Designed miniproteins, single chains, continued (4). Designs and how they scored, part 31

Each design is a single chain, and the fold is of that chain. pLDDT is the mean over its residues in the fold that is shown.

## One batch from the design tools (miniprotein)

Design m13057
Fold by ESMFold2-Fast:
Structure m13057 (fold): chain A 76 residues (1-76)
Amino acid sequence: MEADKEKLFEKIRELAEENELDEKTIENALALVELLMTVAGVSPQTLLDIIDGKLSAEEEEAILAPALAAAEAAAA
């Protein structure tokens, strides 16, 4: 669990660096991922599978839509 979370954060940081994202954007992305895991209960492995493109767009939406709604409610 912890190792998967660290791997996920490393992957996000790597992709952000490849896309030349600024530090604040990276920080916001990591905070959103933390909310998806802690508030919405999305597993780090599921998020890794989404990043790696292993899920279809329909499967991604089915997982992320309720998770984003839960994270937004918690952030408000």
Scores: mean pLDDT 74

Design m13058
Fold by ESMFold2-Fast:
Structure m13058 (fold): chain A 80 residues (1-80)
Amino acid sequence: SKELSEAILELARIVKDMIDGKITKEQALERLKEIAERLSKVDPEIAERVQKYIEEMKKKTEKEFLELAVDILRDVAKNR
């Protein structure tokens, strides 16, 4: 769907912005929460997975957070 495609692109931008140092871990978490909320109306299973990753990321270092963000992007992309 259009909503799922837009969410995937926004997720990719968040990961890229973090890698490039344009946003903080805290800013990335807030944007990921917004994506999860939007996805919950289109694909609840993907939204639930993203929400679980967000909860794990809260307790991780910036490096571990970036690795998890890449995993989220990979997971969402596999499901279109």
Scores: mean pLDDT 75

Design m13059
Fold by ESMFold2-Fast:
Structure m13059 (fold): chain A 72 residues (1-72)
Amino acid sequence: SPEIEAVRRRIRRTELLIEATEGIKEIALYVYKKTNVPQEEIEAVLKKLDEKIEELRRELARLREELARLEA
């Protein structure tokens, strides 16, 4: 089904975006600690990245539910 294939592709893209954002978070934390950026600024950036990861995880959950309905 073209609809099932489209949802599967969107799931894969969302999984990769989560992995990429987690990687960006690790790099940002490393760079900011090495450049002596104030802890408050580090925490603000990490909070925004965590919020983005949670948004993507909610989207992934919705897509998986949609896939389950289409396969039923």
Scores: mean pLDDT 87

Design m13060
Fold by ESMFold2-Fast:
Structure m13060 (fold): chain A 68 residues (1-68)
Amino acid sequence: HPAIEAAREKSKEPGKVGDWAKAALYSLEENKETINEENLKAGLEYSIATEDDEAAKEVAQAILDALP
């Protein structure tokens, strides 16, 4: 899934971006069989709008940008 691959690539980065991406990757892999693209996009857009941490926003944006 493109979202999982985007999270995996970001998880290779050091620091907070990598840490947030590892958390996102874990969540996406746990739910990979039930990923709904519309719900995922809505959740990522919500995270970008409401997160205070710039690293969290960067990870959410990278995953969102990877979706078709």
Scores: mean pLDDT 79

Design m13061
Fold by ESMFold2-Fast:
Structure m13061 (fold): chain A 99 residues (1-99)
Amino acid sequence: LKELKPGEINFSKPLAKKSTSVFLLPTGTDILSSEAPSSLEILVGNPETALQVEAYKDGVLVHSETVRGSRTLTFPAGTYTVTLTDEDGHRSTFTVTFG
């Protein structure tokens, strides 16, 4: 389980005019089974701003979704590369480990 601090993924700092803040919080209790699903909470500060969320495992796209407001995603245990893309095509990429 990997935690990203609130504000580490804050698009509003470089994109102040968009007033967008994004927080990725991996949540969930890891039971002593590596197959137990873990949760990723995505919080979007501006509900008018849509974020494209893409999750990759070993270079393979395993999840793609447009998020507004807040969304909790559940993933199987493993290491994922998560890419967030805003409406202007700005991208942020993070590695998150669940399990």
Scores: mean pLDDT 59

Design m13062
Fold by ESMFold2-Fast:
Structure m13062 (fold): chain A 116 residues (1-116)
Amino acid sequence: VEVVQSGGGTVAEGGSLTLTGELLGEVDGLLAAGWTQRKPGQNPRLLSLAGVRPSGATPARFVGTVEGTRSTLTLSNLQAEDTAVYYTSFVGVVLGEDGRPRLVGVTGAGAQVTVV
């Protein structure tokens, strides 16, 4: 399985961008999809998990949604501080030949967002 990310780019302050991630391949069960922001020199910040914002950690202007195997992050009213790489991840379950469920996690290559 893999994740293909699209979106990102350079945008003016106050502008908007939509980032997408598509899960390619098969899992026996899809558990969650989420979005993480990474800035150089800072700890990664979880922005969205299964369409839910972590308490106090994500600006209201950032909205994550999940539609089957597609995860979308809409960034609105962008600020200079939002310049970062944004990653989507999918967590699922695969059943092995032994019939035992195994957790699998797949993360996309990242989408660079630059606010000017």
Scores: mean pLDDT 78

Design m13063
Fold by ESMFold2-Fast:
Structure m13063 (fold): chain A 68 residues (1-68)
Amino acid sequence: GDGGIAAMVAGSLAYAKALPLAQALGLEPEVTAEELDERTGKGTARVGDTVVEVTLTLEEGLALREAA
């Protein structure tokens, strides 16, 4: 549970935001998910020299999953 869920959702969102650039460049996004604390997580997607970062709370992550 914990910040791990927030980190996982943030990583997925960062990946999704990086996908159009990754496909245009023929690269795979490198995704890292990191727990910042018990209820906050950070996702980072890197495509070449471009970095997309997303930070979410558990509440924000749950709201995004509910919307899907």
Scores: mean pLDDT 79

Design m13064
Fold by ESMFold2-Fast:
Structure m13064 (fold): chain A 80 residues (1-80)
Amino acid sequence: SAAERARAEEKLAQTERDIAAAKEYLRANPDPELARRILETVVPALLAYARWLEERGFTELAARLRALAAELEAFLRTLL
């Protein structure tokens, strides 16, 4: 539905902002232990949410979230 799509888009936009903030924090305050924890918890959670979106036909949002997860993983691995 339009309401479900709007909520998914809003949640994705908030997730993008939260990840951008976390990346900026880690650039200013390198913390390999925190980076590892985010890699082990947040990245799998993003991929699980992307799968959930894809199963509901939000394929574009799922692809965008997978790209975000891949970028976050690549960034976090530079800190390890």
Scores: mean pLDDT 88

Design m13065
Fold by ESMFold2-Fast:
Structure m13065 (fold): chain A 90 residues (1-90)
Amino acid sequence: VYELLDKIHENMLKNAESEEEKALHERFYKLMKEAIDYAKNVLGLSDEELRKLLEKLIAIYGRITVEAKKNGLSVEEQIKRFEEEIKKLL
């Protein structure tokens, strides 16, 4: 799962067109990593369950970024929505 998470991080940074966008992507990545670390080390999820969790987190990230472009969501609103979605999954 961590190899996939690293590839996602690399792609996020590669697709960033500004320092502000890089900072936002770093915040999303950090939250994803923290969720996976918690699920692995505290909840004891299997590698298969961790992969499914990561897939769900990527889908949520995609929905939030699309909504932000469509409706002009602030950085803080995007992060808040992502944190609330993570809480629902864990």
Scores: mean pLDDT 82

Design m13066
Fold by ESMFold2-Fast:
Structure m13066 (fold): chain A 92 residues (1-92)
Amino acid sequence: KVKELLEEAARKLREAIRAAEAGDIEKARRYAEEGFELLIEAGRLMNDPAGIKTVEVTKEEILRALEAGDIEKAIALLREVLETVELMIKSL
């Protein structure tokens, strides 16, 4: 189930990036929140409290960047998270 959660999170994060690139900030925010909730659930199943904390901090930074209109920062952070998630999937 962890791999399935990470794969779904990766899909949500890709949709968030696409929405942000299109200027749809509300859609980007919703997809980012959905993706991060899946990452937090995966972290709980993996018994990884440090990973959960990192995900929560990064989520807050991305949501703040979107709210502030710093779209380039939000996209860069979303891409970093997506790359990390894709690497985790390959390690399972």
Scores: mean pLDDT 87

Design m13067
Fold by ESMFold2-Fast:
Structure m13067 (fold): chain A 64 residues (1-64)
Amino acid sequence: SMEDEIAEALIYMAAGISIATGMPLEEGVEFLEKIAETLIKNGYDRKVVEEAVEEAKRLLEERA
């Protein structure tokens, strides 16, 4: 759905910001998890958000 696509895009944008600004891995992961929790609290699908976070964490780890 469009809502699922928006949630995924926001999580990947958060990962992109973390990478572009040179956040340490632990800080980047915490940043992703805070954005994810905010999205879930605002009604975005938990499974979609959590799957996007796991993929985004892998991207952060590869770039660290």
Scores: mean pLDDT 85

Design m13068
Fold by ESMFold2-Fast:
Structure m13068 (fold): chain A 69 residues (1-69)
Amino acid sequence: MISDAEIAEALTDIALGLARNLARQGKVDEAIEFLRRVAEKIAENLSPEGAEVVRRRADQGLAELEKLA
């Protein structure tokens, strides 16, 4: 059925969407902090493979948000 990697990608994409919404409102630092915290908590509850997917997706999102800061 659904893999840990697929769950990781879906949850991280939701977190990134929320972070982008904060950034759109001018809250870029809050968006970066939010994404970091949520990604860490998601990774803690998944397999090592799932945690790797979370970190990769979060790192991409953080890089995009940091360009706005």
Scores: mean pLDDT 82

Design m13069
Fold by ESMFold2-Fast:
Structure m13069 (fold): chain A 84 residues (1-84)
Amino acid sequence: LSPRVLELIEKLQSKVPTLSLSTDPKTFVKDLREQLNVTQKRLSELSGVSQRTISNYESGKTTIPQESLIKLLEAAAYFYDVEL
């Protein structure tokens, strides 16, 4: 994992202690979204990653590029008002 991904997860754990990076990236994206209690559309609006792309990640249809993972994590941090 990149240092940025680890940093964002650590910061998010201050607000959501149950959040952990799973070994399966598709499960992680779905878990992150469920912890935020948001729809795929809302997560798309927060992160700038398209709703279709998020759906493809959660279904395992496509791999998650690190840049997209960072965007999703930064959206979650922003949602919880975590200083980036």
Scores: mean pLDDT 73

Design m13070
Fold by ESMFold2-Fast:
Structure m13070 (fold): chain A 87 residues (1-87)
Amino acid sequence: VEQQLIDEAGRRLEELARRNAERIAAAPEEDRLLVQADSYDETAELYEELGEEFARFPSLSEHAERFREVARKYRARAEELRAQAAA
């Protein structure tokens, strides 16, 4: 069960990264900061979901903590990009 969760998490993260890369590449220059910020927020949301999922299993608690930390970093980066876009 744990290995299936790890494999599925990796698959979901890879698919999101691919989709976000396509969105950023397609974005007009003037919208790029906001599209990147949205991509970071979506990435943070997925890591938050994975953190909650993994926290249900004691053997995966360290993975859950790492996912929550990564989510916080992506949220912070998204906020920085939005601030830059607003300036």
Scores: mean pLDDT 86

Design m13071
Fold by ESMFold2-Fast:
Structure m13071 (fold): chain A 62 residues (1-62)
Amino acid sequence: LRAQLDALKAQRDALLAFSSDPEVRKQLEQIDTQIMSLLIQLSDDPEARALMRAVEAAVKKS
């Protein structure tokens, strides 16, 4: 699960370079949903919790 989370994060970071494309934006939304699902499954993992907090903080800071 952690390796899958790292892989999704790397894919997300790569796609951010192309985020001007509406198709890429849709794919980023799907990847973010998958990351959140994995973070919930790994909720007792301190590293997963730290990443979840970072995502939540980004949403909070408009």
Scores: mean pLDDT 72

Design m13072
Fold by ESMFold2-Fast:
Structure m13072 (fold): chain A 95 residues (1-95)
Amino acid sequence: SDEEKLEKLQKELGKKRRDYMGLVRRAIGLSKNQEILDKLREVQSKYVEEFTKLLLEMEDAIKAGDYKKAIELVEKAIELIEKSTKEVEELKKKD
């Protein structure tokens, strides 16, 4: 069902978000290069802005009982986290 799929995706989102937050905090804390540190902060700032918008839209969709829209929004949030994770990992390699 859409509800079961949403629950599974929300669990995946929570795990990926925790993993990303740990990665970005470590990357920022260990950075010795100001240019890379500034880029890491830009990735994090953009992530926070875009993720917050998706969370608010997801909450509205769930409250409306629109599980199909909620699923789409959770999938977009997971994609955002995966993209941001890759950007942080690439910057960490250059540091």
Scores: mean pLDDT 90

Design m13073
Fold by ESMFold2-Fast:
Structure m13073 (fold): chain A 56 residues (1-56)
Amino acid sequence: SASEVRQRILREVGRTLRQIGDLLQRYLNGQLSEEEMDALRAQVHKDFKARFDAIS
């Protein structure tokens, strides 16, 4: 249903935002370089797209 699809999208958005927040914290703590941060953000985006496409 449209409601179920909406809830799945919201969960994937929330998961992605939490992952980005974790990466930002690690970057600010000096645990990641700028290049590593960009690569990991690209991976999070790719993973989000794959899961989003599986819903739609």
Scores: mean pLDDT 84

Design m13074
Fold by ESMFold2-Fast:
Structure m13074 (fold): chain A 80 residues (1-80)
Amino acid sequence: MNPMDTLSEEEQKLLFEAMAEVYKRLKPKVEELAKTRDLESEETQKELFELFKKIAEEVFEEMKVPEKVKELFFKLAEES
């Protein structure tokens, strides 16, 4: 069963908007790292994941994302 089915239509829309904003902010930073680092390396992957978490937390705070939506997002990211 799709975990997204547990979210209301409004919560799903907010999650997608938050994900889009995280991607928008993360993209230029990933591009900067790609110039000097191998994105396939374990070290760079860990650095990117920490950066992703930082940006995601910042976006979720700014957009006032409910805790339920935030918890589901991080759970899906960890289980990927």
Scores: mean pLDDT 75

Design m13075
Fold by ESMFold2-Fast:
Structure m13075 (fold): chain A 86 residues (1-86)
Amino acid sequence: VSHFRLETEDAAKAAEEFVKKTGAEAKITVHGDLSKGRILGATIFEDEAVLVAVDAEGNVLMMVHLTGVDKEKAEKILKELGFEPV
């Protein structure tokens, strides 16, 4: 299991770019105002990934669950998008 984090002005856009580049199936759950997303966390498993977007106060705004994810490919994409290992 690998953990990554990105500080960004648009967490929803960063999540969309990750999903698009992986080509994986995504289930998206929205809990709040996506325009306020400042931090995107990513947890990568062997064949799954979970993204969590939070605002500056730590409120969860969005969760993305991806299935059919290749771990090595996902980690490479996260690094290309500017995510840092945690």
Scores: mean pLDDT 87

Design m13076
Fold by ESMFold2-Fast:
Structure m13076 (fold): chain A 107 residues (1-107)
Amino acid sequence: SVAKEIVERLQKELEPLREELEKQGVPQEEIDRRLRFEAMKLLIRYAMEVLGYPKELIEEVLKNLTEEKLEEIEKKMKEIMEKLKENNEKLSVMELLELLVKIALEV
């Protein structure tokens, strides 16, 4: 499953960051916030790679993803997902990745 592979990769890559922040005594709410933004960046990278975007473009997009842009992406994704839920519509994992990349390129 693509979804399972993505989740396992995110968990593996984020665990060292979680441990380091906990060791530094960072509050749990701030750890959760930072991990959420790093997870979004990793997910956007994986989505762009799966969709066949060039490495140079992926790195440029990720370099330009500020916390403000990540918050805007999260807000737009949430609004679209809520509308889909209200209409009893479901997206496949691939359609969700395509949507995520589209929003990330528009912010």
Scores: mean pLDDT 83

Design m13077
Fold by ESMFold2-Fast:
Structure m13077 (fold): chain A 68 residues (1-68)
Amino acid sequence: SMEEERRELLDRVLRTLVTHLREQGRISEEEAAAFRSLSVEEQLEWLRERWPELAARAEANVEAELAA
């Protein structure tokens, strides 16, 4: 289903994004680990609260991937 595919893509995008944020020193190892323990919905909400533009970009990347 599209919902399942969208969830899988979002999980992948968010996981990659958090790894990059950690590599850039923008979040701690503890924050990255805590984030990875959350559900996809909770991860997106966490990101939206802290970096709303980054969350919007992640969602846009998922839609672009689905459209390809």
Scores: mean pLDDT 83

Design m13078
Fold by ESMFold2-Fast:
Structure m13078 (fold): chain A 94 residues (1-94)
Amino acid sequence: SKSEINKLMDKLFSYIQKTIQTGDEKDLQKAKDYAKKLSKLILENQEDPFAQQALMLMQGMAIQLRNAAAASTDPKKKAALQQVADILDDAIKS
């Protein structure tokens, strides 16, 4: 449902932001876990317009994270941005 998709999306984006801010491996792992849960829910609801919207938002965020990683001069932040972008790309590819 839209409610379930939105809740998973909010948690995913929250842990993405935390990972970027802290570089904490625990936040990265939670982002990965929520990305997998959301990916599965999207795959199970392919005809739902809310699932399609969530997929588009994930795609947009992955592009923004890739661009931010390319622009970053801090190796640790660059790595965190790349790792989170990879998590989103992997989830999108299902």
Scores: mean pLDDT 83

Design m13079
Fold by ESMFold2-Fast:
Structure m13079 (fold): chain A 88 residues (1-88)
Amino acid sequence: DYFKKMTELFLKAVEAARAGDEETADRYIEELKKLMKQMAKENPEKAKFDLDVLRAFALIRLHVTDDPAEQAVLERIIKLIDEILKEL
């Protein structure tokens, strides 16, 4: 299930950022980007829905977090989602 893997990578990137592990956060974001592009290629309609859902969760989390590292990672992930959605 690509959505489950996408959500797991998202959470791992956020937790790595909160832990101050910028290199690990960057690695999970790159894995997330590759997975999102694969989802978009295999099923664009489902990918649009799944990405819209993840974007909503990321946006909610961005508005409730006080952690600057988490804010930076969430902004990067939202930007990544927006870039992929523009191609769908």
Scores: mean pLDDT 88

Design m13080
Fold by ESMFold2-Fast:
Formats: C-alpha cells, sequence, structure tokens
Structure m13080 (fold): chain A 100 residues (1-100)
C-alpha cells in the first residue's frame, strides 16, 4: 500500500495526474479506510480539474474522520476553488494528523 501511495505522490509532483489517480486507487483498494489516501486522491482529481470527483473523495475521508477540523477546512477550500498554495498547508497538517 505505502509503495503505491508513494508512486501516486511522485506522479502528482511530476504533473502526471492520470498516473497519480491510478496508483492512489490501487493504494485505496489495499487500504480502503485510510482517510489520507482519499484526501490525496481528491487532490489528484482537483489538479486534473475533476472537481466533483475530488469532492466525493474528500467526503469519503470526512466520513472516515468526521471530527477532523483539518478535513473540514480542506472541504471548504475545495468548494471555494482556493489556489493549491492555500490547501497545501492544511493537507500537510492532515498528513501529520492521520499518520500519527
Amino acid sequence: AEQLRQKGLDALDKGNYDEAITELEKAIKLKPNDALLHVELALAYLLKGEEDLALKELNTAKNLKPNSLALKGLETAFKEKKPLSEIGGPLALLRTELTN
């Protein structure tokens, strides 16, 4: 699962959004209740311009972690179409929250 997640994140860094989506979907298949993977897939969809699919994945993450303030903040940023620079900080905070 972690290897597939890392491949997805590396693809995102390179702007290969279709590869990122494919690898993150494979990671989610192995860890379907990992809220962070759903957030990272939502980011991949958002970068590709698939806003409705991004919001679906973010809602899945919120259902898995309903009391996460970081997730609520990310949902608001996604719905308001905030620049990626404004969601990077909340995403980094969420990664720290969900991996520790």
Scores: mean pLDDT 74

Design m13081
Fold by ESMFold2-Fast:
Structure m13081 (fold): chain A 64 residues (1-64)
Amino acid sequence: MDAIRAAAENLADVLARRGIDVAVADVEASLRRMLAGEAPAAPLQRALTPPVRAGREAARELAR
């Protein structure tokens, strides 16, 4: 339980340093879901989607 919180704090800090803002609570919820074999929380996925979406558009341009 506390280990998951510590992992969530570390992951959120790393993501924030990379320019991805995610709440520690959302990261913790996603980690708990993953450990239970569930899909990650939607808020965390949404926070990561814009960078991936922008990269996908750039990749489509480059693949031409």
Scores: mean pLDDT 63

Design m13082
Fold by ESMFold2-Fast:
Structure m13082 (fold): chain A 67 residues (1-67)
Amino acid sequence: MEEEYEKLLEEGIKAVTDAALNGSREDALKAVMKYTKEALNKLDEDRAVELAQEIAKAFQEAYSKKA
């Protein structure tokens, strides 16, 4: 479980950050939705919520630097 969590977190943050910096806002939102959905399917509810919060933080942080 923790290994799956760390993998999804790392991939999700990278995908969202890359999309936010090099793609459109829509691409970044699609990345957030993709990794949140995978977390809900593969992780316990509590861990999925933690992952979703970290991905949301990465999204906000990327756009805070751009704004």
Scores: mean pLDDT 78

Design m13083
Fold by ESMFold2-Fast:
Structure m13083 (fold): chain A 64 residues (1-64)
Amino acid sequence: MEEEEIKKKGEAVRKYLDKLREMRRQNKSLKEIVDEQLKMAKEIGFPDEVIKSLEKAKKLLDEE
């Protein structure tokens, strides 16, 4: 991984967390929140572990 890219993503993550709190305040379902998190995490380039976790969570929510 490139250190410069990680620093830039760190800044994006701070704003991303604020948006997540707003989505929760909007009373969006966990399924919708997870779907949005997955899309943004992939766009921002979150660690693979986080992306895999969100993908599994989304799949489980879609199948339940």
Scores: mean pLDDT 69

Design m13084
Fold by ESMFold2-Fast:
Structure m13084 (fold): chain A 70 residues (1-70)
Amino acid sequence: PFATPATVASLRTVVRRALAERGGRPDIRASAALLEAVLAELAAKVGPETELSDEEIDEIAERMEAALSA
């Protein structure tokens, strides 16, 4: 991955917590695909040489949490 280790760790933590809140383990295939899709979209849309701030990471985490809550 071309994101910072902190970004990847934060996204994993948020996704794990959201999935746990929703009542345990959904399809493992779906959760793996979700993580890969998010990282791939970030790399494709933002580009290979882009720095993300900690505050932008928080905003992305909030959006993902809202989508998982729907």
Scores: mean pLDDT 52

Design m13085
Fold by ESMFold2-Fast:
Structure m13085 (fold): chain A 79 residues (1-79)
Amino acid sequence: SEMREHFERAREVARESGAEEAAEYIEKAREHAERGDFRGAVEEAMKAIRAAREAGASDEQLDEITENIERGLRAATGN
């Protein structure tokens, strides 16, 4: 599904940046989105972005993580 593809890309970028905690939070965001818990998904996504920044992800990597999470959430809502 488009949702899963976008979340998987976000996790891939997080792992490439060395941010394993961010990859874990992205997976939790996907799980919440699949249940229709968009508040929980956004909360986990915010933790993922913070963890990636703390791990030293570049601005380009942070933008790509954020964009793919946003696209995943949009796909989950059918928009």
Scores: mean pLDDT 87

Design m13086
Fold by ESMFold2-Fast:
Structure m13086 (fold): chain A 84 residues (1-84)
Amino acid sequence: SDAELERVAVEVLTEVLTEFLREKGMPQEVIDLVESLPSLSREERQKVLKHVMEVARAAGVTTEQFRALQERIRARVEARLAAL
């Protein structure tokens, strides 16, 4: 269902971003924002993601690293959906 797909996508996005930000040594306050994503509306999620991306860029995360992160999210969503 669309609701199941959205739930899986938000769950994976939250997991992968949390892992990535911890790997990059980002402040706990930024990680806490990402961990809040599943409880937010779609519009609130977009605002938080925009803020987190700006903070990550300011901390030196490159376009290539963002591309790798996006691929990691896609692959994990596909794997999780295939297991359903």
Scores: mean pLDDT 85

Design m13087
Fold by ESMFold2-Fast:
Structure m13087 (fold): chain A 75 residues (1-75)
Amino acid sequence: MLTITLVAPDGSRVTFTSEDPEKAAAEAIRYLREHLADRVSVTSLVAALLRIIGAELDAELTGKDVEEVIELRPK
């Protein structure tokens, strides 16, 4: 299972959970692109994408539950 929580600069939180890590990662990346990309710094956006991909790989390779909380900085 993979759980990713995105924390927007205003403190609002969105959580994506799936037993399929690929689905959780894809949903988190889609939300980040569609709803947060214009509100967060490019550096924060890139860092979040890398952390989501890293968490997906960790969950896939270990078969363990992985939880990531990603705080996004304003632009």
Scores: mean pLDDT 86

Design m13088
Fold by ESMFold2-Fast:
Structure m13088 (fold): chain A 70 residues (1-70)
Amino acid sequence: SALEEAGRRGAELAEKAGHPGLAELAVRGTSSDDPAEAARGAMAAAVGALLAGDEKTAQEIGRAGREEGA
């Protein structure tokens, strides 16, 4: 899904930024069937992208979370 793909992208950026805990939350959350966990995963992915300095990717991840997490 778009949300799972966004989670993987955010996780990669979080790991590069030195935040493996955020990377784990991004992958785990965005692959969850629980909407609350999916929302947390999308937030972790977006925060990971922001910490890596990639504002554009963070915005794209946020959009994917809104489209599938509502």
Scores: mean pLDDT 79

Design m13089
Fold by ESMFold2-Fast:
Structure m13089 (fold): chain A 57 residues (1-57)
Amino acid sequence: KEEEELARRRELEARFNKRIDELMAQGKPDEVYKLLQLRREMRRRGLTVDEMEAALA
């Protein structure tokens, strides 16, 4: 359970990085900042993968 969740979290992290790169390319630093803050809060709170995916939708 924990191992599978960590693997999915790492995959989600890669999706975050890709989105950050896309937003940077679009010249939207405010959106990048929001996404970074969201990622930090999700890590701090220990949100589930489902909750993180919902937040990114």
Scores: mean pLDDT 73

Design m13090
Fold by ESMFold2-Fast:
Structure m13090 (fold): chain A 83 residues (1-83)
Amino acid sequence: EEEERRRRSQEVAREIGRKLLEITDIFADVVIEVAKELGYDLTEAYEKFTDRDDIGVILYRKFVEEGNDEALKKINEKVKEKL
């Protein structure tokens, strides 16, 4: 029945969402760590944002926009080690 299919789809979506949040937290921590290792000044980011996930996303976007291949490579390596 459609109701049973809908319930199963919601359970799968909830489980995926929970795992995505866990991965997002790990990813944000890695991005912040790499930024600190590369000598980035995070003072402005910490003053503007209280959520570390927001800080992680913004720093990652900055690395992508700047074409910082070294930062992106370090992030990829550390994320793979933690997952």
Scores: mean pLDDT 74

Design m13091
Fold by ESMFold2-Fast:
Structure m13091 (fold): chain A 111 residues (1-111)
Amino acid sequence: SAEEGRRSAQGGRDGGYLGYLGGRLAVETAKSEAARKLGRDGEVGGKAGYELGLEALEMDQSTREGAIRATAASIAGTGGGFGAYLGGRESVKEGTGEEAEKLGRKGLEEG
């Protein structure tokens, strides 16, 4: 439905933004290469979800194109949140990833 499309687009925008912020924070605070890689995946995926979500919100969600863009935004936003969460978790063992983990979890919930 058009309403489901709008919710997916909003999830991609909001979850993607949180994943982007959490991923960036994980990269900046990480002491291990594993945490940096996961944080980078969160940053890239989150940014994609955010941008696709913004595009989808400008489209007619009752169309195939709008529905596809909204779905892509939700998937990318969720993936970005997960990457940030994992990167934050690796960094928390070194006392630095708590906020990145929190942002990633919220990105997963919103995406």
Scores: mean pLDDT 77

